# Designed miniproteins, single chains, continued (4), part 115

Each design is a single chain, and the fold is of that chain. pLDDT is the mean over its residues in the fold that is shown.

## One batch from the design tools (miniprotein)

Design m15991
Fold by ESMFold2-Fast:
Structure m15991 (fold): chain A 83 residues (1-83)
Amino acid sequence: MKEAVDRAVAEIERIAKESKDPREQQALLGLARTIRDEADRYGLEHAAEVAKEMIDALKKLGIISDETYERLKAIVDELLAEA
C-alpha cells in the first residue's frame, strides 16, 4: 500500500516538473500531497476517489491538458488496482 502511494506521488511530481505552466505545476504538487495525506488518514481507495475528483476538476478548469489528464487517470487507476 505505502509503496503504491509513494510511486503515484513520484509520478505526479515528475509530470509537475515537466510542466512549463507554474499554475499546472502547483496544482499537480497539491494533488500529490492530497493523495499522500488522504491515503494516510482514510486509506488508498478513498485517496484514489479524491484524486479522481481533483483530476476531473483540474481538467474542467483548463489547468491540465487532455494528455496530462489521461496520464493522471492511468496513475490513479494503477493506485486503485493496488487496493
Scores: mean pLDDT 84

Design m15992
Fold by ESMFold2-Fast:
Structure m15992 (fold): chain A 70 residues (1-70)
Amino acid sequence: SVEDILNELKEKIIKKVKEYFPDLVEQVEKEVTEFIEELLNDKSLSDEEKIELAKYFEEIALDTIEELKK
């Protein structure tokens, strides 16, 4: 399902945050969960568009973690 795909992307982001920024895990999990719920409830987007936007968000999030880690 779309929800399952989006939750898998959330888990990948959270695992990376736990690895490099453990103190930010709760805040990032909240923000990513809210983003996923917003996508799932957006009636203007197709299921395919929701998945593509979530994948794009995952890429940005992982790139940001890579840029910020020391």
Scores: mean pLDDT 82

Design m15993
Fold by ESMFold2-Fast:
Structure m15993 (fold): chain A 95 residues (1-95)
Amino acid sequence: SEEEEIEKEAKLFVELYKKNKEVALELIESLLKSDNVEVRKRTIKVIKKAIELDPSIAPDLVPILHLLDDEHPEVRELGEELKKHLLSVDPSIAE
């Protein structure tokens, strides 16, 4: 299922983040800038699941929040859900 694939990718992202934070964040930024709508949608879902697995990642995602203001309606909806989730795990992001 897509949910199982997203969980697997999220776990791999968390492991990459722990080993090399800079590379993990550069990868996410690159994927969010992809010309492929499905890649951007998938990336947002993976980030949301990664934060559920390790909430300590949330503050490092603040610089890339502007990339969630996507032109595609479905990507924007997922981006808004991710922003809401980030605020629930780190309320200081709301300031």
Scores: mean pLDDT 80

Design m15994
Fold by ESMFold2-Fast:
Structure m15994 (fold): chain A 78 residues (1-78)
Amino acid sequence: SLIEKINSIIESTSNSDLKVALQKAKSALENKDYIAADEALETAFSFASSEEEKKQITEIRVDVGVEVLKEAVNKVTK
């Protein structure tokens, strides 16, 4: 899940600012607030110092977009 991917980065990083931004993104995703989640992920990306962290955050942002599309499909098929 997206939350598990975010938790993995939080557990592996030593950057406290990145951890805080990712925790905000996690909370927003739990509330299905994808706009707030993307804003928090953009903040997290700005604190990321390694290409690996930046890539992981970018992949999560793409996956957030996919979840938005899934929710939209579910609403129109009901």
Scores: mean pLDDT 80

Design m15995
Fold by ESMFold2-Fast:
Order: structure tokens, then sequence, then C-alpha cells
Structure m15995 (fold): chain A 60 residues (1-60)
């Protein structure tokens, strides 16, 4: 079964890196097999630019 873990972050490399580390750590803690990591520009609720960091994984 495909599992997607995601977090919306500020448009800074530091925020993106932190979110990626946290999501990868959570996937590893759950024993998930990571397939890929995506970083996508999105628009926040207030019209500000944000990034969506997504880890796509599969459960065993």
Amino acid sequence: TTVVLSKEVDPTQEAIDKAREELLAEAEKRGLRVRHVAVTPVTGDDGSEKYLVSVVAESP
C-alpha cells in the first residue's frame, strides 16, 4: 500500500531540508520503503509561496 507523508514549509532551503529529514525519519521509524521525495511549490492560504515536501513510500 502506498503511503505519502507530506509537510508544507516556508520557501527556504533550511525549512525544506528539515522537513525532508523529519519525514524520512518517520518513514524509517514505521518500516516504510521510500520510493521518492518530491518538493513542489504551492500557494499558502494567505497567497504566500510555500513548498510541499512529500515522501512517497510503500508499507511492507
Scores: mean pLDDT 82

Design m15996
Fold by ESMFold2-Fast:
Structure m15996 (fold): chain A 68 residues (1-68)
Amino acid sequence: GAEEALARAREYLRRAEEAARAGDLKTMQVFADQAERYIVRAAALGATEEAAALGAELHRVMKEAGLG
């Protein structure tokens, strides 16, 4: 359900941040893509406001890594 999609999005976002700190931009992009997939799924399942907040966090991570 939406809660599982949100939990997956949070986990992949965390891993993207860890990869960014390590300077591994390729691994960061893979985790960022997975986070976005679960954010979109959560929104489709009705968790629109939580998905929007996670999307903003994902954009922040991408910008800090120089990818956005």
Scores: mean pLDDT 86

Design m15997
Fold by ESMFold2-Fast:
Structure m15997 (fold): chain A 136 residues (1-136)
Amino acid sequence: SEQLQQIDAKANDFLSAGATALQLAAQAAEKAGDQRSAELFRRAAELLREAKKGGWGDKVVNLLRAAEALRAAAAELEAFGPESQPLADAARTMAASLDAAVEGLADISKGLETVSSSLSTAQTVAANVGAILAGL
């Protein structure tokens, strides 16, 4: 349907913006010396790129796996102290955005609004992480 095509197109926009945000987060973690969190952010970004290539079922699975990687990154960053807290917050915000996008893909009645909100969140996370990276 036209609605499903619009949701898929907006989901692909979100996945691209999300992958960009996570690539910046990986650079910030690496520059701060946190190689483990950098690896987790790169894993999450790759899962979003794979989600963009697949059908709806593949999108859901890859988004959930990316959210898990981001929660692991947030926990790792929080263990390192208060200076890592903004990057940990960005990871948690992005994970919540991925969970919301999964709901939008699974519930067509919420689809466009939920995925559009997730896209806006991913763009905000990219800007915030870009500021963190510039400060390092």
Scores: mean pLDDT 82

Design m15998
Fold by ESMFold2-Fast:
Structure m15998 (fold): chain A 75 residues (1-75)
Amino acid sequence: MKRKENAVQRIRDTLRRAGVSDLEVQAVGLYVSTLPVAEAEALADTLERNPELAVTMARLILSTPLGAQALAQAR
């Protein structure tokens, strides 16, 4: 539980620093919470190493059907 919450929080922090909106940050966090812990941690590690990819990755995630559903749930 805590490992996944930490990965989600790390991703949210990276996206906020990159200028992603709070709603989109919540939506991506919700999407990541559906991933296996190892995949969530790998994504967090990738974004922390490559913060310039944060906006592009957020857009790609939110353009998928699952990402669009997460955006609708992030109210």
Scores: mean pLDDT 80

Design m15999
Fold by ESMFold2-Fast:
Formats: sequence, structure tokens, C-alpha cells
Structure m15999 (fold): chain A 88 residues (1-88)
Amino acid sequence: SLEEEIKKAEQALEPLEPEYLKLGEELRKALEDPSTPKEEIEELAKKVLELVEQMAEIVEKYLSPELVELFKAYVEKLKAFIKELLEK
């Protein structure tokens, strides 16, 4: 079932979740602080993207091809959003 596929994917991602949440929080705080150097924001964004790509590779093993395609589309939108933020 879809719920079982999602649950397996979530379990596979569980070891990466604390680091993802930590990096996301650090990036959020950096973006909210106008004194943060652009280079620091770029480094944090790069780390978030690298981790999200690693997560995408893991979920491909557990999700149906259709769900994997949706997940990859989401990752590409996230990459575009981060690129736009870094261009400011």
C-alpha cells in the first residue's frame, strides 16, 4: 500500500532526519539574520541540498516509480528555490 511504502521510506530516512532538521534550522536562522555572510548561507544551502539528494537516492529503493518521480520533482523545485535565494 501507499502507506507502507511511505513508512518504509520514512524508516530508511530516520538516521538522516536529525542532521536534516539541524541544517534546516541553521539555514533558517542564517536567512533571518541580515548580518549573516552570504558565503555562510551558500555553505549551509549546499549541505542541505547534498543531504536532500542523499535522501532521494534512499527513497528510490522503497517508493513506486511514480512517487519517486514526484519526489525528484520536489527536490528540483527546492534546488531552484535555494538558487533564487542565493542570487539575492
Scores: mean pLDDT 76

Design m16000
Fold by ESMFold2-Fast:
Structure m16000 (fold): chain A 67 residues (1-67)
Amino acid sequence: SQEAILRATTEGAKNALELGLAERIPEMTLERVSAAGEVTETGRIPGIEAKSVEEIEELGKKLLAEL
């Protein structure tokens, strides 16, 4: 589901930032792939300079609410 993809992507970004593996969160496009292979952009996580884990969590919650 889109919720599961967004949640996993948000957690991955949080973990990378927290572990110092990334200095910023790159822009990520969320795509839905239909059974027929059609790809539709359904949302974006905008690129964020590394500021805080809390900001990432808040953004993830906002995007989940829009799904």
Scores: mean pLDDT 59

